# Designed miniproteins, single chains, continued (3): the designs that were tried, part 39

Each design is a single chain, and the fold is of that chain. pLDDT is the mean over its residues in the fold that is shown.

## One batch from the design tools (miniprotein)

Design m9329
Fold by ESMFold2-Fast:
Structure m9329 (fold): chain A 85 residues (1-85)
Amino acid sequence: SKVTLITSTGEEVTLDMKPGSSSNVDILGFKCTYTIKEVINSNKLLVECILTLDDGSKYKVVSLYEKVAPNVYKLKEILSIEKIS
């Protein structure tokens, strides 16, 4: 089944509701790859975003998303931000 993630900027990202599901999206000109890392329960998803900047540097953002409507999850908390390249 499909789920929609609503990011901190209000962008919508559509993914399959399973661990390892990924989608590429451009947010405010930045390239982002969103991946569901874990379905914690029916109301909470652990999501990874790999953000690639114009200089080629990459950041991994791990966030908790919480269900706000059927098949719709909104960013609740940013758990970590790590520079990976």
Scores: mean pLDDT 85

Design m9330
Fold by ESMFold2-Fast:
Formats: C-alpha cells, sequence, structure tokens
Structure m9330 (fold): chain A 81 residues (1-81)
C-alpha cells in the first residue's frame, strides 16, 4: 500500500530529525511523531514523559537513541531506492 509506505517514510524522517534536534525542537518533533501515531499529546506532556524515562535509565536511553538513529538512517536509505 503506497499510502502506508509514505506514512512510514514520513515517520522515519521525523524520528531522524528528532534525534538530531536539541532542546525544545526535539520535544516538538517528538510530539509530531506521536501525533502521526494517533496520540494527541502536547509538547509539555511528551517532554515530561521523556525526561522522567531518561533520568530513570540514562545509559539505556542513550544507547537506544544511538541504535534508533542508525536504524532510521538505514530504513530511509532503503525507502529512497
Amino acid sequence: NPADREEALQLRKLMLEALEAEGEEFYELLAEIYKQLGFDLTVEQVKEYFEARYEKDKERTEESLKNTRKLLEEALKREEK
């Protein structure tokens, strides 16, 4: 389904942009990703959730974000072919 593929590609691009963003822009992009997934969350709600999870498991979160970036970059390159 072309529509499903385009939606997935857009989500991957947003996730990659979020991983490269810092400060408020990171949370704005993350809120947009959740909106695309069907969740109507405010930037503040996303920020509160992420910061609470990050502080609880900083090392795992950092490794997860690093691995997610690699997977998103690889997926984006495959979708462009």
Scores: mean pLDDT 70

Design m9331
Fold by ESMFold2-Fast:
Structure m9331 (fold): chain A 94 residues (1-94)
Amino acid sequence: SAEEEELVARFREFLETSLKPFLENAKSYSSEEIKKAIETLKASFEQLSKHLSPEQQKELSKELLELLEKYEKNIPKEAHPALEKLKEFLKSLL
């Protein structure tokens, strides 16, 4: 429980301090770099979710999904298949 709360706090910090600036500046990266980043994010979140309660999974999935949808226009079309798979996974946890 304490470890779970720490994981949630660290992931939220990652969203604000790392992912959000990355997505805001997505046009500065290649389509391949964005695709790999999204695929890595999906794999990392899948691993993280195994250590979280269903309520925590739902809350973080919603927060991540909202952030991805807000910056979707900055993501190159070539990376959209990877983005769609991530969004489908996140929606499955809602």
Scores: mean pLDDT 88

Design m9332
Fold by ESMFold2-Fast:
Structure m9332 (fold): chain A 60 residues (1-60)
Amino acid sequence: ASRAQRLVAERELPLLERLLAGMRAGDEATKAEASRFYGVSPEEAEALLERRLATARALL
C-alpha cells in the first residue's frame, strides 16, 4: 500500500476500533451513530466496521 493509504488507515484505525467496541458493548448511542454514518442498519454497520478495520490493519 502507498504511504498515503497507510497514513489514512493509521488515522482511521482508532476511530474504527472505538466504534466497533462500543457497538459490541451494546452502547445504543454508538449503534445509532454508526448506523447514521453508513446509512444502514446497526447490524450492517457493525459488519462494515469489522471489514474496514480488517482492511486498515492489513495496510499497516
Scores: mean pLDDT 77

Design m9333
Fold by ESMFold2-Fast:
Structure m9333 (fold): chain A 69 residues (1-69)
Amino acid sequence: SMEVREKVEKALVRAVIESDPPTAETIRREVERLTGKRVSLEAAERAAELIAQGKGREALEVLLEELGE
């Protein structure tokens, strides 16, 4: 849903503010905090690596797919 997408985008912004590039644990924590949905460390690790490569949109899609969106 658009609401989940917006929450995940905000979670990634929050993670980057805390550490750039963000850690997988920070991504997982912020996504769970804003969406109320659990994300695996493996999915968060993939998202962190993508952000480190400048692929923030791909990182967002990985997290949305993990959440069943």
Scores: mean pLDDT 85

Design m9334
Fold by ESMFold2-Fast:
Structure m9334 (fold): chain A 86 residues (1-86)
Amino acid sequence: KKDEEALKELRQAMAELVRNTDAGDAEGVRRSAERAVKAIKELKDEHVQTVAVTTLGLLAAGADFQGHREVAEILREAASEAIKKL
């Protein structure tokens, strides 16, 4: 149950994170990244955790490509934080 709730929260947070990243909204990215990292820490499935962290890295690369440097830095920090808590 708790893992299922964490998965649902992760999916919602990642969807918001993608939208905020595309918009270049650094504060929106920070909020949704914090939610995503929290959800990743609550997951028991290491495979899902790995996929989620990898996705944060890919979003950071995409933000850099779009010229959203601050957003890319926030996403890299979030990925690093998620890895440290695994």
Scores: mean pLDDT 81

Design m9335
Fold by ESMFold2-Fast:
Structure m9335 (fold): chain A 81 residues (1-81)
Amino acid sequence: SEADLSLQERIASFKKKLEEIKKLDPLSDEFSTALDELDSELVELEKEIIDSGEKIPKELLDLNNEVGVLTLKYAVNKVIP
């Protein structure tokens, strides 16, 4: 359906955004801000999918996990001299 295509397009867009974020200095405020914004967008999309009664695609779960790992890794590194 068009909705399924739009969902795949949104997931592909988030994947591209994450790859662009990975090119930034991980100790920069730009990296932290962009990663936090992406995490918020992924959470909202997951909520929309759950609220619609649909199963969250594995690709979206994988993206959320990768963003979470990067957030934990670089939040810790930012406070270590």
Scores: mean pLDDT 79

Design m9336
Fold by ESMFold2-Fast:
Structure m9336 (fold): chain A 80 residues (1-80)
Amino acid sequence: MKVKVTLTNPQGKEIVGEGENVEEATREAVEKLLEELSKTHNISEEMKEKIIEETVKLAKDAKTNEEVQEAVKEAVEKVS
């Protein structure tokens, strides 16, 4: 069964991740979000991986896209 997670970047663009479960869909959405951010911000691959891992951990029990979006914010704050 496919799961979709939709995140919004600072410019209001929608980023969609898909996977077999919430963890995989969240991982793909965050990877795409950070790739878009890296076009305007200097983010290392090591930092991207840390943010992805922390977001997936925080979003394990997420029920909505908004909860995943909040997990991204918290992960960025913890890694920074």
Scores: mean pLDDT 79

Design m9337
Fold by ESMFold2-Fast:
Structure m9337 (fold): chain A 94 residues (1-94)
Amino acid sequence: SLEEEIIKQLEELLEALRNREPLEKILSIVKELSKLIKQVKDEKVAKEIENFLKAAYMTALEYEAGRLSDEQYEQRLAALERQKERVVKLLKES
């Protein structure tokens, strides 16, 4: 289902961030998720996913640019994991 595919891709995005995958890989996953969210009928859910994707991409970009220490990156990851859990709950309750 669309919901299952989005949840799978959200988990793949977080795993890529945890593993410090190249920015190109992070951007690739974000672009695929951006295509999938266009099919989400609930505008509030779509907006929450979009906000998560922007936060995830900005975290990867700032780390790549040397603007985040490893400790700051881990703090950003913890916040993103909490945000992802909220998004997943909204998707399942939609």
Scores: mean pLDDT 87

Design m9338
Fold by ESMFold2-Fast:
Structure m9338 (fold): chain A 59 residues (1-59)
Amino acid sequence: MEARELARRTYRSYTEDRPEDLEAAERLFRLHQQARDGTLSEEGQEYLKEVLRELEKLR
């Protein structure tokens, strides 16, 4: 899933109770947990940064 799409669905989860939006929010939460635990790949870390950048644009 593209970083912008994951960010858009996560942002919608704050206002909409849709399964796909909640799944996106859970995926972002897991990426944060993996980054904190040091288990996230280098590619995963770049993807997380991209998602957070796109999410910031939606604020």
Scores: mean pLDDT 79

Design m9339
Fold by ESMFold2-Fast:
Structure m9339 (fold): chain A 74 residues (1-74)
Amino acid sequence: MIDKLIEEAKKLAEEIKDLKDEEIVELGRELGKNATEEEILIWQAAMELLNGASEEEIRERLRKAFEEKKRLLE
């Protein structure tokens, strides 16, 4: 559910916003080694939020990505 991904991304962004850029980069690298597809989507959304993207923009991007994925699985 897109709303849950956005909520988790906002929580992650709040947790990491006070970290140094180097620490954020290292967390992303460690996440990339073991992350599920959902965890990657949450991380990407959190990075977009930290870079000033609106919740609306992220929601629209995820909606389009999920529609395309659903179409390919038919």
Scores: mean pLDDT 77

Design m9340
Fold by ESMFold2-Fast:
Structure m9340 (fold): chain A 61 residues (1-61)
Amino acid sequence: MSPRERAEELARRLKAGGVDLEKLAEQILAGDEKNGVVRAVLRATPGVSREELAEILREYA
């Protein structure tokens, strides 16, 4: 699975779980790496930039 495909699958799972993907994208872009959710998402999506990850999250919001 490519890094982008993994990020897209993660976005779908987070959306299904009731996570606000638009807010999460803003937190990632703001560099809120002290937030445990932000750190967990970044760890789960190696090879994807923060900017690309935020774009993917917004596409699935």
Scores: mean pLDDT 80

Design m9341
Fold by ESMFold2-Fast:
Structure m9341 (fold): chain A 69 residues (1-69)
Amino acid sequence: SELLEKIKKEAEKKAKELYEKLKTDEALRNDPRYGGLVLGLENLSEEEFLKKAKEILEDELLALLEAEA
């Protein structure tokens, strides 16, 4: 499925970008949208964090596409 491949690639890219931003951007850490992911940074390994972030972002992208459909 072309759509699922696009979602997975975008979620993986965004998860990596979000991981780096949350490590360096103090303002983003205070954003309530990312509170659970900030806690994840402190308690999870990088691999576990990226897996969790990808799952969240995939679900978010799928929900947006379902709303547009």
Scores: mean pLDDT 73

Design m9342
Fold by ESMFold2-Fast:
Structure m9342 (fold): chain A 86 residues (1-86)
Amino acid sequence: GRLEEVIAEAEEETKRLKELSDKAVQAYQDGNKEEADKYIEEARKEAKRVSDLMAEASRLGPEGLEVAQKAEKDVVEAFKKIAEAK
């Protein structure tokens, strides 16, 4: 159903966000701030997509709300890693 589709899409977008976060961290470690900034901007776009999916999931019931809360935590952790790498 729609809940399962939204959960799957949120998990895929969150996975991509984590990959972009790791690439940004690696770019900072390599001294390539310009490359890191590009990955951060892509990560911000993915975070907006995750936010929209979280809003939809929350409307679909308690299970959707739990998934939304977990995705929010993953988004916060991804940007925390980027901030700590600067």
Scores: mean pLDDT 84

Design m9343
Fold by ESMFold2-Fast:
Structure m9343 (fold): chain A 102 residues (1-102)
Amino acid sequence: DVQELVEQAKKLADEAVRKAREGRRQEALFLMQQSMNLVSQAASLLSPEEAAKLYREMSRYLQELADRAEKEGDLRMAKMLRGLSEVLDQQSEQYQQLAEQQ
């Protein structure tokens, strides 16, 4: 079920990038919020070490989406995705530290 949540989160992020390109920025933001909520839900079902790996994986996925958005001329979406990627990297570091204390 964790894998299904992660796959759904990635699909929502892809759809958000597509909606942003169509000028549907409010829909894109909503889809990104749903994607991040699913990542958080998946992480809550995992050990701290596994959650750290999940956040790192999702951070890298958002970086790839940001690069794509930038190449397609959506600099605003690229900036938002890079910012979210940084937040996910920070979450990964926090969970990794928690894992090392257990």
Scores: mean pLDDT 89

Design m9344
Fold by ESMFold2-Fast:
Structure m9344 (fold): chain A 68 residues (1-68)
Amino acid sequence: SQDEILEAVEKQMLQIYADALAGRLSVEEARARIEELIASNPELSEEEKEALRKAGEAMVATLEEERA
């Protein structure tokens, strides 16, 4: 279902965030992976993609703050 796809993408974004916090990914690598994850899911609506992009930007902003 649509909800299952969204949940799976959100869980993958959280894993990318966790990997970046642990130092396994740079902030730029985390951003690129999140952008690729969203772009590689054509089944997502434009509204869903916009919401996920906003969530991804918030995650990247938090990672940048953690490094400051």
Scores: mean pLDDT 82

Design m9345
Fold by ESMFold2-Fast:
Structure m9345 (fold): chain A 56 residues (1-56)
Amino acid sequence: ASEVVELPPNANVSVLRAMLKDMGSRAELRPVGERRVEVSGSPEDVAAAVALIRSL
């Protein structure tokens, strides 16, 4: 599964990757434009990553 999510102004992709790895997520993050990231992985990993990003 994949989803494109807008990053909050204070979000850092490298920090998000570290947080997801610490959670055991296999979601991959790819920057797609200045304030957006594509989240790829299993439906569960994508949902967890999107929820984390939106909670920031």
Scores: mean pLDDT 77

Design m9346
Fold by ESMFold2-Fast:
Structure m9346 (fold): chain A 96 residues (1-96)
Amino acid sequence: MPALSPEELAIESEFSLLAMRATVYLKIARKYLEKGDLEKAREALEEARRTVEEARALVEANRDRLRPDLLAELEAQVRELEREVEELEERVREAE
């Protein structure tokens, strides 16, 4: 199997940190939503959205630097995070 280049490894590592941060904020938002604390749920959700937007920007800025398999994996991960943010935003809106 061909090894990832140092540049690809750096991009993947940065993406992984952003994805982990987004996942943590999404979990915090769900926890506050379950408790009925809509203000704190919105705050955590806003942080998740900003982090997902940063992850999307990282992928787009580096499309030509990533091999097709890694690019497809990162795009699939950011798309799933975007879906989770949209789903939680809808649930927070419905809970008002």
Scores: mean pLDDT 86

Design m9347
Fold by ESMFold2-Fast:
Structure m9347 (fold): chain A 72 residues (1-72)
Amino acid sequence: SEEEVKARLEKLKETAKKILEFMKNSDIDVDELKEQAKAFLERQLAELPEDSPYVEEARKIYEEFLKEMEKL
């Protein structure tokens, strides 16, 4: 359903934001966290239907996450 896909997109945005905040304020080794976070979000992105109008927005969220993560 569109509502379910929209909810997953919003969850993806929130999850990416929380992961970045955690990594920025973390006192532990972030290199391992970067790999785990990337794998997690890639799996979330792959679960979205390809024909959904939200797929392109989700890809942009993921790419922005990667850009921000590379700065850490």
Scores: mean pLDDT 75

Design m9348
Fold by ESMFold2-Fast:
Structure m9348 (fold): chain A 109 residues (1-109)
Amino acid sequence: MEELEKEAKEHEQNGDKVGAAEAYLRIAREYLKQGDYEKAVEAFERMLSLAKDDPGLQIEALLLLAEAYKKMGDVEKAREYATQALKIGEELKNYDFVEKAKKLLEEIE
């Protein structure tokens, strides 16, 4: 974990937003695996902030945030992030992300 956090910070310092976002994704998945949803959310939110210029990474971060909030029982936040992912997925005509977002919204409702 400490090595992943160092890797993420080094990517940020070098201006490698994609590398930093990928490192935060790895950190977040490790926290999800441990059941630490609050720390997973923090890492996913950092990933989202770095992915603002990359719609594909942005959708992935939004879907993962929605799943994390759903596991935490925060239905309103889960719905908010899933709806944002759906909108961007539809704008990009990415049917895989659209399907995932719709399924997640159905599970929240």
Scores: mean pLDDT 80

Design m9349
Fold by ESMFold2-Fast:
Structure m9349 (fold): chain A 88 residues (1-88)
Amino acid sequence: MLSREEVIEFLEGTVEQAEKEKALVPKLIKDKELAERLQALLEELKARAAELLEQARAGADAEEVLAAYRAALAEIGARAQAALEAAA
């Protein structure tokens, strides 16, 4: 099971990675509307990860923080898939 420290490092990495991916989206996705929707979803994921990071730093349970992150990732992932399907 991941420790609180490992969860903090994971969420810090997730925030950094989401910002990098947001910068890559317009280079990979030529459809401007789709690119803007995907960038908005990445910004939402980054915001969620940053919120959970602060909760973990404040002493929230590592398992609860990870469960919340998995739920957010599934929700945002489903919305990303819907946006891709709508653009096809």
Scores: mean pLDDT 83

Design m9350
Fold by ESMFold2-Fast:
Structure m9350 (fold): chain A 86 residues (1-86)
Amino acid sequence: SLEAKVAATEARVAALVAEYANETDPQIQAELAALQALVAAARELMAQLQAETDPKKREQLETRILTLIIAAEGTAFLIERMKERL
C-alpha cells in the first residue's frame, strides 16, 4: 500500500538521521535536512489524501506522494555515497 511505502521511507530516514546524529560535515547535514523535508511533505500529502473524496484528485495526490518517496530514496542514496567519498 502507499501508506506502507511512506511508513517504510519514514523508518529508513529515521535510521539514517540516528546513524549520522554526530555528523559535522555541512554537506551531509544539508542532505539529511532535505531528506527529512521530503518525508515530512509526503506525510502531509498522505493526510490530504485521507480527507480527499474526488477519485481524480486522489490519483494526483498518490502520484505526488510517490514522486516525493522516489526523491527521498535518491537523497538517501546520495548520503550513502557522500560517506564513500570522504
Scores: mean pLDDT 84

Design m9351
Fold by ESMFold2-Fast:
Parts: C-alpha cells; sequence; structure tokens
Structure m9351 (fold): chain A 77 residues (1-77)
C-alpha cells in the first residue's frame, strides 16, 4: 500500500540522518526535502493526523532545531 511505502521511506530517511555528517549541508537538505514530500503525500491521502505524519513533523522540527544555519526560516503554519 502507499502508506507502507511511506513508512519504509521514513525509516530509510531516519537511517540516512543517523549516518549523515552534521556538516553535510546538501545531505541535510536532501533528507529534509524527502520528509516534506512524505508529508505532502500524507496530506493528499487525508492522513494529516496519523502517527506517521506526527513522526515526520517531529523529524522536520528536529532538523530545523539542530541546523538553524541551514533551515533559518520557520516552517509555514
Amino acid sequence: SMLDELRREVAEVKEEIEKLDPSDTEGLRRVYARLLDVIARLNQLGLTDSPLAKEVGELLERLVKEHPEIFKNPLPP
């Protein structure tokens, strides 16, 4: 199912984040873009309140907090 594919992609992104060098700006932007794509797909499926959407939101917030120099602008509401 699409939801199972999205869960797998989030798991892969989490593993990539753990392996990324904190100075790898391009890698950090890439994983951030992947997480934004996942949340967009969840929104299209009407799963904005799902546990997976919450997990993706927490990962996005974590990246912004840990790397404000890369993600200086706050996420739109």
Scores: mean pLDDT 80

Design m9352
Fold by ESMFold2-Fast:
Structure m9352 (fold): chain A 84 residues (1-84)
Amino acid sequence: SLEEKEELLEKAIDLLTEVYRLLRRNQPVPDSLIDELIAILKELDFPDELIEKVRNLRSMTREEREQVLKEIVAYLEEQYKKLK
């Protein structure tokens, strides 16, 4: 349903915000947090290429992480537009 998709989008934003908060602070990101984020992104039909980038965020440079964030946000914004 549209309501279920909106809830998944909100969960994706919350998890993404927490992951990037930890990464920007050079804090460890738990595997469980990355796994939960990936599970939600798969449910939202994110491209496999973006999902693999999310799996590898901890191994990326700051600049690479910010580029991945921009790609994810752009896809999330497109999904939100389709709900309205």
Scores: mean pLDDT 84

Design m9353
Fold by ESMFold2-Fast:
Structure m9353 (fold): chain A 74 residues (1-74)
Amino acid sequence: MLSEEEALKKAEELQKKTMREIRENPEKVDEILDEAEKEYAKLIAQTDDPRAQIFIGATLGVLRMHAEVVKKSL
């Protein structure tokens, strides 16, 4: 089980890493996003705190929006 602070930190680190990968490989945005979604699902399963679960879910939502913007810019 992850604490709220640990879960939030890991979610933010994963978001930053995923966003960087999308910027470096915009052609693979859909594949990168799909893989990230699976990693976020695992992270949510390791958290029993509802606030942490909300933050993790919101982070995934932001990544999806970012991917759509990047794809439109191609």
Scores: mean pLDDT 80

Design m9354
Fold by ESMFold2-Fast:
Formats: sequence, C-alpha cells, structure tokens
Structure m9354 (fold): chain A 82 residues (1-82)
Amino acid sequence: LSKELQEKLSKKLEELVERLEKNNLLDEETGELLREIMLALVNGDIEAMIRKLEELLERLKEAGDEESAKIVEEMIELLKSS
C-alpha cells in the first residue's frame, strides 16, 4: 500500500467506526469484521481488506445504514483503483 492510500483508508475507517458507535450498530459480528479489516490494513493485505469490506457492506445495507455503506464502498473503490 502507498502511504497516501493507507492514510485515506485509515481516515475512512476511523469515520466509519465513529458513525457505527454513534448509531449503536457495533454488534459482536460487526466488531469482528472491523477487527479483521484493521488487521488486513496493518498487514497491507489488499485482498483480505476487500473481502472483509464487502462482507461489512452487505451487513450495512441490510441494516439500512446508507451513509456507513457509502464509506465502505468508497474504501473498496480506493483499494480496487490502486
């Protein structure tokens, strides 16, 4: 990962976590997905990040959290375009 991409992803992940906390959407399963995404980001594992972000995206869409889903979609686009 480039430093610029890692910074953008870290910022979006921080925004996502704050939003999920405020909306009381951090259940055990969402928390585990976020932990796995953070580990993949630290390790620079692009394939694992995309896979786990896509799993999170499906859950957020089912929950009707369109703004959090948009953040996840933007993160996936950044990873796929690099």
Scores: mean pLDDT 81

Design m9355
Fold by ESMFold2-Fast:
Order: sequence, then structure tokens, then C-alpha cells
Structure m9355 (fold): chain A 92 residues (1-92)
Amino acid sequence: EKIEKLKEAKKLAEKGLDYLYQFGLTGDPKYADLAAEYFERAAKLAEEVGNYKAAEYARQAAKYALLPTGLEPVRYGKQAIKELEEALKKLE
């Protein structure tokens, strides 16, 4: 259950990161919007399982995905994924 939510949060954050890469390749703002949506969903799940660090990094990724910034959302997205991976390693 907690492991399942962490796995889902990680998948959502990875999807957000994929959309940031699509935004970088295409310049299409729909991918920035999708990245922000997926990072917000990842943050909600991370918060539900008490992983506030992963939730905070995912929210920063969502925030910066919608701003005219270069690498900040990618850096925050990677940090969110790393925190979720470390949480999963401790439970599995």
C-alpha cells in the first residue's frame, strides 16, 4: 500500500520529467502544462505517505515548469524521483 503509492508517485514524477524533455524538444507549452500536472499529482501522493521532501521537490518542479526557466524544473524533478527511490529502498 505505502510501497504502491511511492511507486505511483515515482511513475508520475518520471512522466513529468518526460514531458519536460518534450517541452525542451518542441517548445510546445502543452508539455510544460502536462509536466506541472504530473509533478503536482506526484507531490500529492508523496505527501499522503508522509514523504514531505519528495512532495516539496515535486511542487517546485511543477512551479518552475510553468516559469521561463531553463533547468530548474528538471533538477527539482530529479530530486523528487531520488527521494522516492530512497524511500522505496528502505521499504523493500
Scores: mean pLDDT 85

Design m9356
Fold by ESMFold2-Fast:
Formats: C-alpha cells, sequence, structure tokens
Structure m9356 (fold): chain A 100 residues (1-100)
C-alpha cells in the first residue's frame, strides 16, 4: 500500500512536469488549464487517500491527453507521455482502492 502511494505521487509529479511542458507549447490554453485542474484534483484526492477519485481523475486526464495529441501534432509526443503516465496512475490507484 505505501509502495503504491509513493508510485502514485511519483506519477503525479511526472504528469505535472509534462503538463507544464505542454503548456509552454500549446495553442489551446483552455484545455491545458483543464489538465492543470485535473492534476490538482488528483493530488487532493491522493492526499485524502481517495484512490477511487484518483483513478477516475487520471482516466479523464488520459482521455484529454489523447484528444490533445490528435489536435496539436507539434505537442503530440508530450501529450502521449501524459496519457501513458495518467493511464498508469489510474491502474495503480485502482489496485490501491482494492487493497484499502
Amino acid sequence: IEELYEEMKRLLDEIARLVDEAAKKSKNPEKVALMIILVYLARQALEKKDFKSVAETARSLADLAREMAQEEPEVAETYRRIGDAAERLSKVAEEAYKKA
């Protein structure tokens, strides 16, 4: 359980760094702002050990990242990395939820 918590923290830090990188290159500030909000909500849920909300928020972030990768080819690599990390976060959070 503690190992899953540390993995979720690590993934959120990675996602936050990638979202910041995407924000500098993106031509869609509104959708990037939504990504920032989703990262914030996932961190709040993780601090409360609400792993179900972490998993749900991570899935939303992964879906948004996949959409943005198609809309902005110049930033697509960064968005794909966000999506992959968010998908991993969702799976780790689901495992933590089952053990809680």
Scores: mean pLDDT 86

Design m9357
Fold by ESMFold2-Fast:
Structure m9357 (fold): chain A 108 residues (1-108)
Amino acid sequence: SEKLQAVEEAIKEFDKLNEKATGYLKSNDLAGLKEVLRQMIALLEELSKKLSAEEKAEVEQQIQDFRWLLDFLERNPDADPTRVAFLTTMALSSTFFTLQRIKSRLER
């Protein structure tokens, strides 16, 4: 399935970006974190173009969550690092589980 391959490739790329995001959280590098979030949005936007309506809606929700997080970070440059880590980890985990769910559905 072309859709399955696209989701598997997106999961691999997302995992690499997740490692970068975790590194920026540990170093409190807000500029680096914002850049990796932009890359995650671009990755999910490209993936959404290859999916059917149901899977596309799920991915678009994750894109909106990352856009909200990016806006939050832009508006709150002095946000508590613990709060930034919590919000980022929630968004990353939600996206990971969404992509794995879509993958599992396409394997049937």
Scores: mean pLDDT 89

Design m9358
Fold by ESMFold2-Fast:
Structure m9358 (fold): chain A 87 residues (1-87)
Amino acid sequence: MRKEATYTIEVEDAKAFIKKIVDEARKAAEEYPDVVLSLEIEETETKAKVVLTARLDDGSILTLTIEATALSENTIELKVVLELRPA
């Protein structure tokens, strides 16, 4: 199963928001090491791509890809891709 969604969101500071996405992804991997199998981060000042792979309780593998792109100082395009590979 693969689901994709793209959102345009208004934020107070696009660069700070992108950094926050990266920081939260790293924190999630540190807080849930038994669930998070891998974390890949690509970051620039105006774009971040986070790929997080997790094993679910049923043995399925979940891959979450988040791409955040600053369209302006106050606008972010957020693309979320969720892929589930059954056990």
Scores: mean pLDDT 82

Design m9359
Fold by ESMFold2-Fast:
Structure m9359 (fold): chain A 67 residues (1-67)
Amino acid sequence: SAEAARERLVAEMRAILEAAGFTVVSIAYDPEAGEFRVEFLTADNVPHTLRAASPEELRAALAALKA
């Protein structure tokens, strides 16, 4: 189902953030935008909010954030 697919995407996004050494605060799906709102803390406890429709988009957003 679409819900099960979204749950798998949330799990993958959490794994990406945790692998980067970040603390996940929340990952919430916005059906109107078709995107996930991702809230996390960096290793130095700086809060960030990103929006991503996929794990690939999250990786791209994290790379852009570092630039």
Scores: mean pLDDT 83

Design m9360
Fold by ESMFold2-Fast:
Structure m9360 (fold): chain A 63 residues (1-63)
Amino acid sequence: SELPDEETLRRMAEGASKAASLLFGLPELTEEQAIEAVRRAFERDANAGGAELAQEAAKVARE
């Protein structure tokens, strides 16, 4: 499915990284890692919401 534009993708990535940090006590991702997490979430589910984005960000943070 289509990814959001670059600016929207960055904002979603920042939100997902912060949410994962708060919910799971993980270190915040770099912008590149957070963007990768968002892309992985959308590859898995085109309708990925905040919960799915946070879960994928947590997975990337644990790598």
Scores: mean pLDDT 75

Design m9361
Fold by ESMFold2-Fast:
Structure m9361 (fold): chain A 84 residues (1-84)
Amino acid sequence: MDEQLEKEITYAMALILLGVIKAISKELSPADAQSIVSTGNKLLSKNPSIEPLIRETLRLARENALASGSPDTPAVLAILDAAL
């Protein structure tokens, strides 16, 4: 249980870091948002106990998208909001 939880936390941290790096270095595209959501859903389907971590990761990605001010932000938000 602890080893599996540790792996799921690592995956959630990786998703958060990818979201932050993309928001800082490059604006999030709708394709990037879809990839984050798809990966999160796959992880969640394998281990429902990480749902709070996945929801927080999606929320942080949403906040990063809002901060970017990109013309694609409304499309990115629609994808992320549909998954929250």
Scores: mean pLDDT 68

Design m9362
Fold by ESMFold2-Fast:
Structure m9362 (fold): chain A 71 residues (1-71)
Amino acid sequence: AVHYTAAVEIPPDKIPLVIGPKGQTIQQIRKDTGASIGIYHPDANKPKGGILIIAKTQEGVDKAKQMIEDL
């Protein structure tokens, strides 16, 4: 199956906002967009860390990215 992906570099201070209390924010984004959202650290092949978005549609990726960037 074809998947669409996007990576968003997030300052460390913003990562807790993306996760939210008990993962509420990240779970809501997954529910609203249908995208899979993962957090990667600098040790995971990225010097700054950030958010990886994977979805079955480009619309799902774009929506999740927008919600994350608005935090």
Scores: mean pLDDT 74

Design m9363
Fold by ESMFold2-Fast:
Structure m9363 (fold): chain A 67 residues (1-67)
Amino acid sequence: SSSLRQQGIALFAKGQRAYDDGDYETAVKYYTQARELARQAGDDALARTASRNRDVAERKLKGEAVP
């Protein structure tokens, strides 16, 4: 539904803000939620983008280089 996609986009945006603030733990949580809603909405592009951004945030949490 349009509502699920809109919620996914909003959570993705919250993840981006958390990442920009250096709050990588919160970014991972929001990107994970965005991916789940994107999958439910059938938005494969958003789901893949959220997964990639989550992986980047997780690497930051580990002190690893960003790919």
Scores: mean pLDDT 87

Design m9364
Fold by ESMFold2-Fast:
Structure m9364 (fold): chain A 64 residues (1-64)
Amino acid sequence: SETLALQQQMRDTIAQLEAESEKALEGPDGALEAQRTTQQRGAAFVQYSDAISAAVSKAYREKK
């Protein structure tokens, strides 16, 4: 399913950015790096959420 594929891509992207943030916290600028990674996670979440919502809405409207 297109929706399931997008959900998986979102999970993989968020998990990668979170792992990068965790590694950054080991350094002296960890807080700044974590903030940047958090913003990237937020942007990715919105992008994939919009794509998933569009796919669901399309399927719903075609059935109605």
Scores: mean pLDDT 75

